# Ledger of designs, part 93: designed miniproteins, single chains

Each design is a single chain, and the fold is of that chain. pLDDT is the mean over its residues in the fold that is shown.

## One batch from the design tools (miniprotein)

Design m3435
Fold by ESMFold2-Fast:
Structure m3435 (fold): chain A 66 residues (1-66)
Amino acid sequence: MDAETAAKKAAEALKAGDVEAAAEYLRQAFEDGGPESLGKAGREAAKESGDPERADRAGTLGAIRA
């Protein structure tokens, strides 16, 4: 999953309070483009969701599971 699509889906999950779903979308960004893609998607998800703390947690979980 590309970084932009992953960011959008992760942001929607974070707005719903679902950190695990957000982590899965960020993991899929890693599978598509590696750590750079996960980092980009995570930063965009943080900005769009307005929740940088949960976005950081989701990014960490996504990286561990990748």
Scores: mean pLDDT 83

Design m3436
Fold by ESMFold2-Fast:
Structure m3436 (fold): chain A 62 residues (1-62)
Amino acid sequence: SLLSEAAEYAAKGYEAYKAKDYKTAAEYFRQASRLLEEIGGRAEAAELRELADKYEALDKQA
């Protein structure tokens, strides 16, 4: 399901974040957010988009 795919992307994003790969983390969280928007998870999608924006900013600092 799209929900399961979103959860998988979020998990991959978190693993990338733990590895300090902020660019990859942001990309995965952005994909998870898009899938959550598609199924009506508006609040959860917004949280993941904020996280992606934050990690994109951190990547630019490196």
Scores: mean pLDDT 84

Design m3437
Fold by ESMFold2-Fast:
Structure m3437 (fold): chain A 90 residues (1-90)
Amino acid sequence: SEVEELIREARKVLEEAEELFRRVTPPYSSEEELPEEAREARELLERARELLERAEELLRKGVSEEEAKELAREATELARRALELLSNMP
């Protein structure tokens, strides 16, 4: 189904962005120690994860298919933006 395809795409992009985040950011003792680009990317990834989980929940319940599609599309856009930020970090 279209909603399942959108959710799969969102998950794939989010997982790629989360892996890149881990690879380019060393462990920090506090959020204030993260570069600004890394902090923005982390916020985008956290929001994308929340939207994806909500889309998956709606799909499991078999309700609000259009809302689930919109959430999955938004999650993909946020994850792609995070991926671009992380890819361009010095």
Scores: mean pLDDT 83

Design m3438
Fold by ESMFold2-Fast:
Structure m3438 (fold): chain A 77 residues (1-77)
Amino acid sequence: AVEEAVEKAKEYLEKAEKAKVEGDDKKALEYLGKAIENMKKAAEALIKAGEEEKAEELAREVERHRREAYERIKKEA
């Protein structure tokens, strides 16, 4: 559950990077959204398991990835 969601998020992040290299900004943003969604699912599963501290860490990681993505896109604009 948690590990699978995290792994899917990593896969989508990698696809987003590839789309960005190809110049497909729309596709890159789409994959980033899917990565963030999977990380939120992992955080929710951790909360259900009583692992609130780990869920909070994942929430911070989601925010970091979102900020990084926006910074990189704006830098290229």
Scores: mean pLDDT 72

Design m3439
Fold by ESMFold2-Fast:
Structure m3439 (fold): chain A 66 residues (1-66)
Amino acid sequence: SLEELAKELAKKAGISEETAKAILEGAITLLRDGFSEEEVVQYLVRNAGLSRELAEEVVRRAKELL
């Protein structure tokens, strides 16, 4: 579920579950809007302050929810 993925991301990234959920929802929206996985990774690194490794995991997990 989105909530379980948000908890896992929050723990790995050292952020709140609310912030992690917003990041995952944003990634899902961008992927549904037709942005490439690499474009979404770059967006998360620049705008959410995630490491590239965490941004790649977020995109992979978001894609599983599509």
Scores: mean pLDDT 85

Design m3440
Fold by ESMFold2-Fast:
Structure m3440 (fold): chain A 63 residues (1-63)
Amino acid sequence: MTLDELLKKLKEDPSLFEPLYEELYEELREGFLRLGFPEDLAERWARAFAELEVEVLKKALEK
């Protein structure tokens, strides 16, 4: 899926932000674990970056 397709879907249905956050969190957590991060740090950083990414997308769609 392209970024443009994702943004269009999110603009049409903002309720998709919640499952998107969960998907991003899981992907980021697995990524950090593969890089050798401890589980607690992988979870904390995955949450922080997933939250940041969702907020950036929300802000972009407000325009």
Scores: mean pLDDT 78

Design m3441
Fold by ESMFold2-Fast:
Formats: structure tokens, C-alpha cells, sequence
Structure m3441 (fold): chain A 59 residues (1-59)
């Protein structure tokens, strides 16, 4: 649906912004919400959250 697509795009923008700004909590939160909406496996979810956290910490 268009509303789901818009929410995914907004969460992707939020995750990227948080990673660039060094906001670890926001980056992890947005990535977790994306995991739920996109139905990622627990393994993929953990990998993506770790990547988001690391990116934010390196900002």
C-alpha cells in the first residue's frame, strides 16, 4: 500500500539521518521498526541493527 511504502521510506530516511548524526538510539530504533515492517529474519535483523549502531558510533 502507498501508506506502507511511505512509512518504509520515512524510516529509511530516519535511520540514515541518525547514522550520519551519530544518534545511536534513533538509528537502532528506526532499524528495528524497519525489521518488523519488512519481516526480516532474526539473523538479518541483528546484523542490520549491529551495522546501524556501528555506523552511528563512527559518525
Amino acid sequence: SAMLEQKIEELERQAVRAMLEGDVDAAVRATRELAELLGWSEEEKARRIAQAREAALQA
Scores: mean pLDDT 87

Design m3442
Fold by ESMFold2-Fast:
Structure m3442 (fold): chain A 76 residues (1-76)
Amino acid sequence: SAEEEAEKRAKFLEEGIDKKLSEAPEEVKEKAKELAREAARLMVEAERARREGDEERARELEEEAARIAKEIEKLL
């Protein structure tokens, strides 16, 4: 399911965050993980939109995910 795919991607990103932010305050780690989960959900939705032929919606969702990814990068 889309939820299961999003969770898998979020877990992968969360592992990367724990590794890069090992010495960061817990609040910063949790914020980064929250953003990672949101980005993962948006990317799965974008892939679904592309498969359904909605290229415009897919692009909008990918742009939103990219914005969140930049916010995560600021925390790393």
Scores: mean pLDDT 82

Design m3443
Fold by ESMFold2-Fast:
Structure m3443 (fold): chain A 55 residues (1-55)
Amino acid sequence: KPPLEEAVTTALTALGLTAEQVATDPALFDSFLRVLFPDLDEAERAAVRAYLLGR
């Protein structure tokens, strides 16, 4: 299984989305994680958001 950051970056590229777009839209962020990464806990979701904001 690839690192979470790599998986997130790959999914963004596949969907034509930017990290900033997903990080700044709460509805898009929730849908993105729910559909593509449904097994993430709250801490992992927070880590993904922090990663996207740091890009």
Scores: mean pLDDT 78

Design m3444
Fold by ESMFold2-Fast:
Structure m3444 (fold): chain A 76 residues (1-76)
Amino acid sequence: SMEELRRKARELFLEGLFEKNLEKTALGIALLKMVGGNDEGAIRVASTLLGVPEEEIRKAVEKQREKAEEIAKEIG
C-alpha cells in the first residue's frame, strides 16, 4: 500500500508534467508529500517545466490535499 501510493504519486506527477496539467501535477506532489517524499524538490521541477512560479504550485498542491487524502484511503 505505501509502495503502491508512492507509485501513484510518481505516475500522477509525471503524467501532469507531460500533459502540462498543473492540477494533476499538484495532485502528484500532494500524494508525494503524504508518503514523506521530496515535495519541495518536486515543486521546483514542476515550476521549471510548467513555467509556473513555485508559490502558485504550492497553492495548487494545497487545493489537492483533500483529493490526495481520498486516493490514499482507497489505496490503503
Scores: mean pLDDT 86

Design m3445
Fold by ESMFold2-Fast:
Parts: sequence; structure tokens; C-alpha cells
Structure m3445 (fold): chain A 73 residues (1-73)
Amino acid sequence: AKYKVILFSPKSPIDAAKVADIVSKYEGKLLSQEHKPDKVELIVELPEKTDLAPLMTELLELTGASGFSYELI
């Protein structure tokens, strides 16, 4: 399944390699990463039954973001 993930107000520049490493721990692929002044938008492909909660927790910890949203695309 493909997801658009938005991380709001990250505290530091986002290292695409570190994001890809986290996504790969959940058997996923980072397809794109776009950095905006107030958010980072990721497109990730994950196995259909992946629990998103631990993935989102690690992404928030990595980025220092104030919050997140995700949607199936």
C-alpha cells in the first residue's frame, strides 16, 4: 500500500537516508521526500497489513515534528 505522510514543523533538517532506514525496518520503501518550510511530505510504500503506529513514532522521534498525518494514496 502507498501512503502520503506529512510531518509538521520538524525541528531539524531531515536526512533522507535516515528516513529510508526507518521505513526499511518496517519492510517499506521511501518513494519520495519533499521538504517545505513548515512540513515534510513523504510517499512511502508499505506491506498491506503494516502497523503504522511504531513507524510514525520513530519518524516523529527522528524529526522532532510536532505532529503527523497520513493518508492512503
Scores: mean pLDDT 81

Design m3446
Fold by ESMFold2-Fast:
Structure m3446 (fold): chain A 66 residues (1-66)
Amino acid sequence: KKKEAEDYAVRGYIALQFGLYKQALKDLEKALELDPNNKFAWRVLAEVYRKLGDEEKAKEYEKKAS
């Protein structure tokens, strides 16, 4: 449950570092399904959307990370 959410969030972060944005989104969405309060996953999700040029979604998800 909690550990699985963290594992998915880390996988999403690694995917982001390699420019695998679609994979990063999939892993981060899974992390947030398992733990909606995972602030790390929200921060990484915001960063993915910034890289994709979606500043509105990036701001929304940064608020979730605060």
Scores: mean pLDDT 84

Design m3447
Fold by ESMFold2-Fast:
Structure m3447 (fold): chain A 56 residues (1-56)
Amino acid sequence: SREIVRKEVALGILDAGIAFLSTHSDDPKHRADLAAIERQRAELEDELRRLRAEAS
């Protein structure tokens, strides 16, 4: 479905953001921001997993 495709694109964007921050941050504040983004990614991944199961 289009919903699955949109969420896959969103995951790709979050992955790119995590990669960028990981290569450019030694600051403890940025580590907290990274953890928050990683949690957001995990939530999106769980939602995507549910949608894929429903689509099957």
Scores: mean pLDDT 79

Design m3448
Fold by ESMFold2-Fast:
Structure m3448 (fold): chain A 78 residues (1-78)
Amino acid sequence: MLEIGMSSKEAQEEVLKAMRAADAGDAEAAREHLRKAAELATPEDYGTILALAVLRTVSEQEGREDIAAAAREALDEI
């Protein structure tokens, strides 16, 4: 089995931090954590990709277009 590397774990932690910042209404902190997640993630980090896709969808449904745009940019970077 492919083992999850340190970069994948760090990318997932950054997505979690972005989700917490978004829930708190801190769009700048959310964008910064999403940028870090994209930098750390690889195309094989399916867990991170899925988390970003969920965050984008939820943010779009809540009308938080700035966070949704940041999640889309992070997905495009990976």
Scores: mean pLDDT 76

Design m3449
Fold by ESMFold2-Fast:
Structure m3449 (fold): chain A 85 residues (1-85)
Amino acid sequence: SDMIKLLQGAINLVSKLISQGKTTITSSELIDLLMKELNISRSTAEDLVEYINLELQKLLSEPLNLSDVLSVLQKKLSELQSELA
């Protein structure tokens, strides 16, 4: 599934940022990094970041905690993998 691959790529990216000592990220920075690292369209990156903001009940102008972002992505990946089993 393209969505499973997208989520796995995003999890790997966010985990890398956390391992480098980054604690927060802006929505715009996350969109730009997703486009660059995963080679996805801006619309796909924007849709994923919008989903993350909705799950975390954040405004697009608010910084995102990377550990919370990771948790949202891991939960969504788990749900989709369970549906495909």
Scores: mean pLDDT 85

Design m3450
Fold by ESMFold2-Fast:
Structure m3450 (fold): chain A 62 residues (1-62)
Amino acid sequence: DGAKKSAEAAKKAAEEGDSAAAASAWHQVYLETGDERGREGALAGAAGDAKAAAEGNIQGAE
């Protein structure tokens, strides 16, 4: 399902300071697993305007 790869990509993006990439990767974890941690990670990984985009993507997954 690739959820583990998406979670690792999210962690790496967060370490690189790429909040948008981290949010997108956590959103993929949520889509693949239905795990609320993925949704929470996507929201936490967003910043400023990127947060609004991440919330829109999460809404589509819910």
Scores: mean pLDDT 63

Design m3451
Fold by ESMFold2-Fast:
Structure m3451 (fold): chain A 58 residues (1-58)
Amino acid sequence: MSAEELGELVAEKLLAGDEKGAQALAEQAAKDGLSAEEVSEGVGIGFGKVNEALQAAR
């Protein structure tokens, strides 16, 4: 799993209102060997995608 893939999955969970699922994805990524920096980057990408989707939806 890459940071970008983690970001996409986190964004999907957050847009669905599943905060626990988003947290579980970040924890699983760390267990799968992503560094703390890569996990933080992926989560940041996810929040960025959520903000873009919310602005596009208006």
Scores: mean pLDDT 80

Design m3452
Fold by ESMFold2-Fast:
Structure m3452 (fold): chain A 60 residues (1-60)
Amino acid sequence: SIEEQIEKSIEEFAEKAKSLSPEERKELRDLALDNLSTLVSDELLEKVKKKLEEIEKELE
């Protein structure tokens, strides 16, 4: 389902982001959002973006 794809993208981001610099985390976030932009609504994409930004903040 689309929800499973979203969860997978968030999980992959969280795992990879732990080993990345802040600049690389932003690049990875942009890639993840670009991949999801063809599958989800703008509203849902914004919610995912906020979730990824929270993960980045927690790693600071």
Scores: mean pLDDT 81

Design m3453
Fold by ESMFold2-Fast:
Structure m3453 (fold): chain A 120 residues (1-120)
Amino acid sequence: SPGARALAEMLESLAAEFERRGRAEVAAKLRRAAEAVRAGRLEEALRLFGEVLREVADDPEEVALLAAGVARVAHELGEEELARRAMELAEEAAEETDPERLLEIAEEVLELLRELVERA
C-alpha cells in the first residue's frame, strides 16, 4: 500500500541518520521496523518504534528527529492535521530540558504514529 511504502521509507531514512549519529543499535532496530512494515506486521513495527523512542528519550534532538519523521509520512499520506501535530511535537522536543516531559513527548509521538497506521 502507499502508506506501508511511505512508512518503510521513513524508517529506513531515520535508520541511516541514526547510523550517521553513531547509534548503530537504534538504526538496526529502525531497519527491523521497516522490514516489519513491508511484511504487514504493523504491531511489531509500532513496538520497535516505541522501543527506539524510549531508548532515545534522553536526547531532545533524537526525539525531535523521530517526530519529524512521523510528520513527513503523515504529510505524504495527506494527513495534514497529524503532520502539523507531529511537527509541533518535534519543535517542543528539540527545546525540552525536562527528561520526564521529553519521555511524555516520545509517548505522544508513538500514539500519533499508531493513529496514522490505523488511518492508512
Scores: mean pLDDT 90

Design m3454
Fold by ESMFold2-Fast:
Structure m3454 (fold): chain A 62 residues (1-62)
Amino acid sequence: SEDDALFGAGLAAFGRGDYEKAVEYLEKIKNPDALALRFLGDAYKNLGEYEKAEEAYKKAEE
């Protein structure tokens, strides 16, 4: 699916340390699962976006 492709692209960007691109891909996922939301939170945290990171982690636990 498009969501699976976006998650794969986001994870690859994250693995390269490209946190801005990781956020770009992960934010485009329409129905993010808990794993996608955790990676989005980790990417935000690496960018110093702590409030956005906390919100993503909170959604991952719902």
Scores: mean pLDDT 87

Design m3455
Fold by ESMFold2-Fast:
Structure m3455 (fold): chain A 68 residues (1-68)
Amino acid sequence: MSLEERADAAVAELERLLAERAPLDEILAQVGRLLALQAEAEAAGDEATVRRLSAALDAALRRLEALL
């Protein structure tokens, strides 16, 4: 799979976990996977994937902040 496809799948999984009110440890584990993909995208110079992952992470963390 391409980095973009992996990023899209990881974002979809994070959104699913948030929608289903999954355990916090599972949500945080998925956030960690998105952060790892963002670092990989930054190293690759894939600015579009970095922006997509950053937006998804920002939205997810704001949701979690409101719940904690």
Scores: mean pLDDT 83

Design m3456
Fold by ESMFold2-Fast:
Structure m3456 (fold): chain A 55 residues (1-55)
Amino acid sequence: SLSKGLQASLETLAEEAGVPVSTLLRLLAEGRAKELAELLKIPLSTARQLIEEYK
């Protein structure tokens, strides 16, 4: 249930972090908040929020 707005935001975050979008989508699908936060260099709370919105 990925919204178009969330998809666009994830593409931007992936480009800023220099990683493939597929890597972000995998971490979101697996609910790996700590790894997502470290990869994107964002707060853990923000990573958890992205995972909840991805569901």
Scores: mean pLDDT 79

Design m3457
Fold by ESMFold2-Fast:
Structure m3457 (fold): chain A 100 residues (1-100)
Amino acid sequence: KEELEKKAREYFEKGQAYNKKGNELLKQGKLEEAKEYYEKSIYYYEKALELDPQNVEALEALAETYYNLADVLEKLGELEEAKQAREQGELVKTAAEHLK
């Protein structure tokens, strides 16, 4: 289980790094690039949660990244995709709340 916990942490750290880069790109007005990096962040948080499904920190980080993605999609005029990202964020947030 130690190896799985280490891999989960590595995926979580990658998710955090991509989310941070997405935030930097968003501040620069690079909306399409910010979208790509938030999508990469979500991918790695989901990989972390495959290995550790009850990790509240990873669930909360995933929910936050879905909300960040929704904000970028809304700024790009992708309103239906923004709504879907926000709904995914709410589902993940609810999952985190059930574990507390």
Scores: mean pLDDT 89

Design m3458
Fold by ESMFold2-Fast:
Structure m3458 (fold): chain A 61 residues (1-61)
Amino acid sequence: MSKEEKALDLLKREIAKNGSLSSTEAVQLLMTELGLSLEDAVRILQELMKKDPELAKALSG
């Protein structure tokens, strides 16, 4: 499983569990759970949001 696939699964799981997730919470989660730097977490999040419009809506709300 790629870093992007792990990130997507983790974000979707947290949204399902908590009902909502801010973009800042998503970045913190990726840094903490996947050991990513701030720069890498932001880059991966942007790429996932670009590829998945429903994820973008969930995070930008």
Scores: mean pLDDT 79

Design m3459
Fold by ESMFold2-Fast:
Structure m3459 (fold): chain A 62 residues (1-62)
Amino acid sequence: VDIGSVLSAAQKSLDELSSTLGLPEEAKAKILKDIESALKSTTDPNEAAYEALTALEKSLLS
């Protein structure tokens, strides 16, 4: 599983999102840790990646 690639994409998206929504650094760190935890807690890396992307998309659309 390309956890590093997923986290890099999430970091980039969060940087763009924080510019748009004014997210504090603590919120960005929490979201990244939640994504990393989800990726590490599942036995299916494809499902974990999909869940992480879905969570990020919902944050962007909310």
Scores: mean pLDDT 68

Design m3460
Fold by ESMFold2-Fast:
Structure m3460 (fold): chain A 50 residues (1-50)
Amino acid sequence: SAREKRRREALEEATRLLQAMNKYFLSQPESLSIQEQIRIGFGKAMEEVN
């Protein structure tokens, strides 16, 4: 169904976002707080996946 297709596409997008977040999170300087690393990593991941 169209709903199942949208669900699969959403899961694929979520997976790509999580992979990009992990990549950018691990590339952040250790001097940044965990909260800052997450915020910056999420922003970069969203830009890459979009």
Scores: mean pLDDT 78

Design m3461
Fold by ESMFold2-Fast:
Structure m3461 (fold): chain A 65 residues (1-65)
Amino acid sequence: MDEEVKEALALIYIGIGNYYVSKKRWKEAAEAYRKAAEIFDEIGNTELSEQARKLAEEAEKKYKE
């Protein structure tokens, strides 16, 4: 698959995560952010992968409250 297409897909997952955050669906948000992090890691974008992991961890922390 084209790496630019993968990057676009990862950004879509970030958007999905943000959407679930706006709906206070923290479990779904965390899952979407983790998927984005996996894709960013796969294409070698370590900075965005780490940012997405952080977003997933924060969402997971919220639904564990």
Scores: mean pLDDT 83

Design m3462
Fold by ESMFold2-Fast:
Structure m3462 (fold): chain A 60 residues (1-60)
Amino acid sequence: SEEEILKKLEEFIKLVGEAVKKGKISVEEGIKLVQEFYEALRKGDKKKVEEIKEKVEKLI
């Protein structure tokens, strides 16, 4: 559902924000990651969604 996509996207944006605040990635890199994550969610590419999320989680 669109609500489920939005919820997952909001949670991911929060993770990316923490990585940027900690100096692990730039703002530009964070924006790119959010865009890639959203595209993966829209396409139902669960493997890519999990891969991107885990990558950012390891930075925090």
Scores: mean pLDDT 86

Design m3463
Fold by ESMFold2-Fast:
Order: sequence, then structure tokens, then C-alpha cells
Structure m3463 (fold): chain A 61 residues (1-61)
Amino acid sequence: SQRQQMLQRVRESLEAHYGRPLDPDELQLAERLVDHAERNSQAVRLGARSPEELGRLADQL
């Protein structure tokens, strides 16, 4: 599904930003990020963001 593909991209970007695999709580945060983007019709834009931008966005949730 598009959701699973977007979640995979967000996960990869966050793992690159942190330099390590995501903790379970960080994985839930990534899922919340994707849910938020889908509700606001921004899922496509989320996939185009840099790891640094995704990290900052996650910090705001």
C-alpha cells in the first residue's frame, strides 16, 4: 500500500538521521507522522523531505 511505502521511506530517513535503528517508540512516532501527513494530504511531500527535515517534523509532534 502507499501507506506502507511512505512509512518505509520515513523510517529509512529517520534511521539515517539518528544513525541507528529506530526504537519502538520512535517507530510509533514515524507511524503518527505518516498518519498526520495522510490526513493533511501531504504524504507525497513527506517522501521527498530530507532526513533532517523529517527529524525536525517528528520533534514537533
Scores: mean pLDDT 70

Design m3464
Fold by ESMFold2-Fast:
Structure m3464 (fold): chain A 60 residues (1-60)
Amino acid sequence: SQKLILEGIGLVLRGIGLILDAELKLKKGEISEEEAEEMIKRGEELIKEGRKKIEEGEAL
């Protein structure tokens, strides 16, 4: 399914963006290390969900 593939790509890109945002804000001292870790974890979960949607879309 083309729709699932595009949704999956969107999730992967959002996850990467969240990880990069967390790293930049942490370096600037705008957020705590704990807050940065939570944002990175959320980004990693988005990437994982996106990968699953891409695989499902390729199978359909």
Scores: mean pLDDT 87

Design m3465
Fold by ESMFold2-Fast:
Structure m3465 (fold): chain A 99 residues (1-99)
Amino acid sequence: GSRVPEAIGLLLAAIGLLIEAELFASEETKPLLIEAAEAVLKAARALLEGKVEEAIEHAKKAIELAEKALEIATTELDKRLAREILGLAEAVLELAKSL
């Protein structure tokens, strides 16, 4: 397939994780989970717009923030959200490197 369907899929997944973090994340991890999800959203959007370097920079930031969120997370939900954000960020980075 073309990169556009893959990029759209990643963008929609990032939006879903941002909404889930806003609604359900614990107060202590919420700011990091939101910032990480927003970084993935920016990375996926940049990828969709053909801004490969910006996509890589945002994806790397999302990885760092998600790893930090995972380290401080005390609930299974926060840990799951952090892992899913990390996975999406890694997927955006891999797709960007393939371009």
Scores: mean pLDDT 87

Design m3466
Fold by ESMFold2-Fast:
Structure m3466 (fold): chain A 103 residues (1-103)
Amino acid sequence: MTLTQSPAELTVKEGETVTINATASAPTTIHWFQQKPGEGFTPLIYNNTQRVPGVPSRFSGSGSGTTHSLTISDVKLEDTAVYYALSAASGTLGSGTKLTVVK
């Protein structure tokens, strides 16, 4: 299986809405993770759409089958991180999206 994210990297201003897409070569359930510089993986969304308790409501997941998205509304400077999709079926890690947030 392949799990391709787009865009590979983006820079946005604080307060904007960001959408990260993941396209799988076969139908799968996706989990979304955040990796900040020097830190491990923090779970954000499980099972395509289920926000992990304690994660801010501005993070949301959508999609099913081969097409999935992570949306971050009202983006904050602290959201600067690499975001990864993970296939629940195969354990395949997505290609990653590097998000940089600026004022």
Scores: mean pLDDT 88

Design m3467
Fold by ESMFold2-Fast:
Structure m3467 (fold): chain A 80 residues (1-80)
Amino acid sequence: MELELRILETLARRGPLTAAELAALLDVPQSTVRRHLRHLEREGLVERTAGRRTRYRLTPAGREALRKAREQMEKIRREA
């Protein structure tokens, strides 16, 4: 859950990235990032870009999911 949120936030801030670039930025093995990217892609939260190298970017649904996750965190913080 936490790593998937970090992937979505990184893609929102930096634009389309390869799995290797995400792994370097998040300090996580590339195999772990690829596994989570496949899951997020199946959920429709990220998509693969066309081109010579596979890059991933947020879908509109992914951007909305990220906003909702941030809102839930803020709500929990205020309800404490």
Scores: mean pLDDT 79

Design m3468
Fold by ESMFold2-Fast:
Structure m3468 (fold): chain A 76 residues (1-76)
Amino acid sequence: LREKLEEARRRVRESRERRPLVYEAVMVEAEAGMETMLYSSEAIASKDEEERKKFLERARRANEEGARRAQELLAE
């Protein structure tokens, strides 16, 4: 287990050194994914239909914005 973890860390380190922008793009998408999950969770917890709709729309916007930012980083 630890050997595979160390191997994975070495690969990540090599990838990051060779393509810092690719790593940034991955992190931007990960953050957008977390925001999407948080808003989706709030939508599920909402008892008001309008409130639920607003949270779902925010989740969609967060995902869309994250993808856009990641694409911009990769296009540079």
Scores: mean pLDDT 73

Design m3469
Fold by ESMFold2-Fast:
Structure m3469 (fold): chain A 66 residues (1-66)
Amino acid sequence: DIKDYESAVKTVVRHLLPDASEEEREEVVKKSMEELEKKQDTIKDPSLVVDFVSKIAKETALEYKK
């Protein structure tokens, strides 16, 4: 279940956006989870799920900084 990774996404977002407000970080977490749900069907190997989650969270947080 992709929701099991929400805590990992929150950790990544907090580390990449330490100066952001809690509300801004929560919005980035929400966008990351939406992106993960949209792309989860492209993951064919379950062992790659953790790497995929980390990559999407990092990319979403970095886009927020722009």
Scores: mean pLDDT 74

Design m3470
Fold by ESMFold2-Fast:
Structure m3470 (fold): chain A 70 residues (1-70)
Amino acid sequence: SALDELEALLAELVARGRISEAEAAEILRLVKQRDFDGVERLLVRLYLEGRISAEEASRLGRLVRQYEAE
């Protein structure tokens, strides 16, 4: 599922020290609560802080939109 792929990608970013476990958990919490505006704000912040790449931000955003459409 899109949620499983999102969780796997976030876990990889945590394992690489790019984001914290707390930040990954917050993204998943917002997605599960269907607060998609909150998710977008958090992903934009991580991107602007240089903690995720444009490609990673795009992939995360696509997975979130796929889950939203389910």
Scores: mean pLDDT 87

Design m3471
Fold by ESMFold2-Fast:
Structure m3471 (fold): chain A 97 residues (1-97)
Amino acid sequence: MALSPEAREALIDLVAARGALETNLERPASEELAAAIIRRLLAEGLTDADIIESLANMEIAINKIMAKKKGIDPEKVEEILAENRRIAAAVVDREGL
């Protein structure tokens, strides 16, 4: 089943953010982790609006962790999110979403 373009981009960003949270902002997520996150989100039956709302909540969670955790370089977090987004996009395309 194909997502709308807006939902697809929101899903990619949501998977990238959740992957970063699951690795505690220490490393990029694996393809296996990204695929597992996508499967969990699909199993929850989220609507396009739910995906967008969840993304906003994940961005807030990442900012809170960054504010509390010593020794996190913001540039390193941006690199982790960028790599997670690349991995998530590849998984979404492979799954035909």
Scores: mean pLDDT 77

Design m3472
Fold by ESMFold2-Fast:
Structure m3472 (fold): chain A 56 residues (1-56)
Amino acid sequence: SVEKLAEYLVETFGLPRELAEAIARAIAEPKSKEDLPSLPAILSDHYEELRELAKK
C-alpha cells in the first residue's frame, strides 16, 4: 500500500513525510511510466524493494 511505503521511506531513509508520500504514490501509481520523479540515488538503488512494499 502507498501509506505503508511512505511510512517505510520516512522511517528507513529519514525522508520528510510529504516527500515520502509523493515518492510512494509515484512508485505505486503509474502503470509503467518511464521514470519516477527524480529519485535520490539511495532510493534508486532500492527501487525494486520499494515497488514490492507499495504492493502490500
Scores: mean pLDDT 65

Design m3473
Fold by ESMFold2-Fast:
Structure m3473 (fold): chain A 78 residues (1-78)
Amino acid sequence: AMKEKAEELVKKAIDYLEKAAKKTGLRVPVNLTGSLEEQAKSILEAAKNLQKETGKTLPDVEKAIKYAEEALKIIEEM
């Protein structure tokens, strides 16, 4: 249950990050290999870097950050 919920949140985070990357036309390097924790951390770092590079608060980036942070909280409790 907790692992499945973390996987769902990581999937939602990457989906929103990909939407933001497509809309901005910017390359967003993400490492989706390895553990769920490493994937969530990679997504979170990429989303924060994209927000910093654009200088704007993008709704899709905020969603990616939110879901990645929620996934990391669940992983910590596993």
Scores: mean pLDDT 80

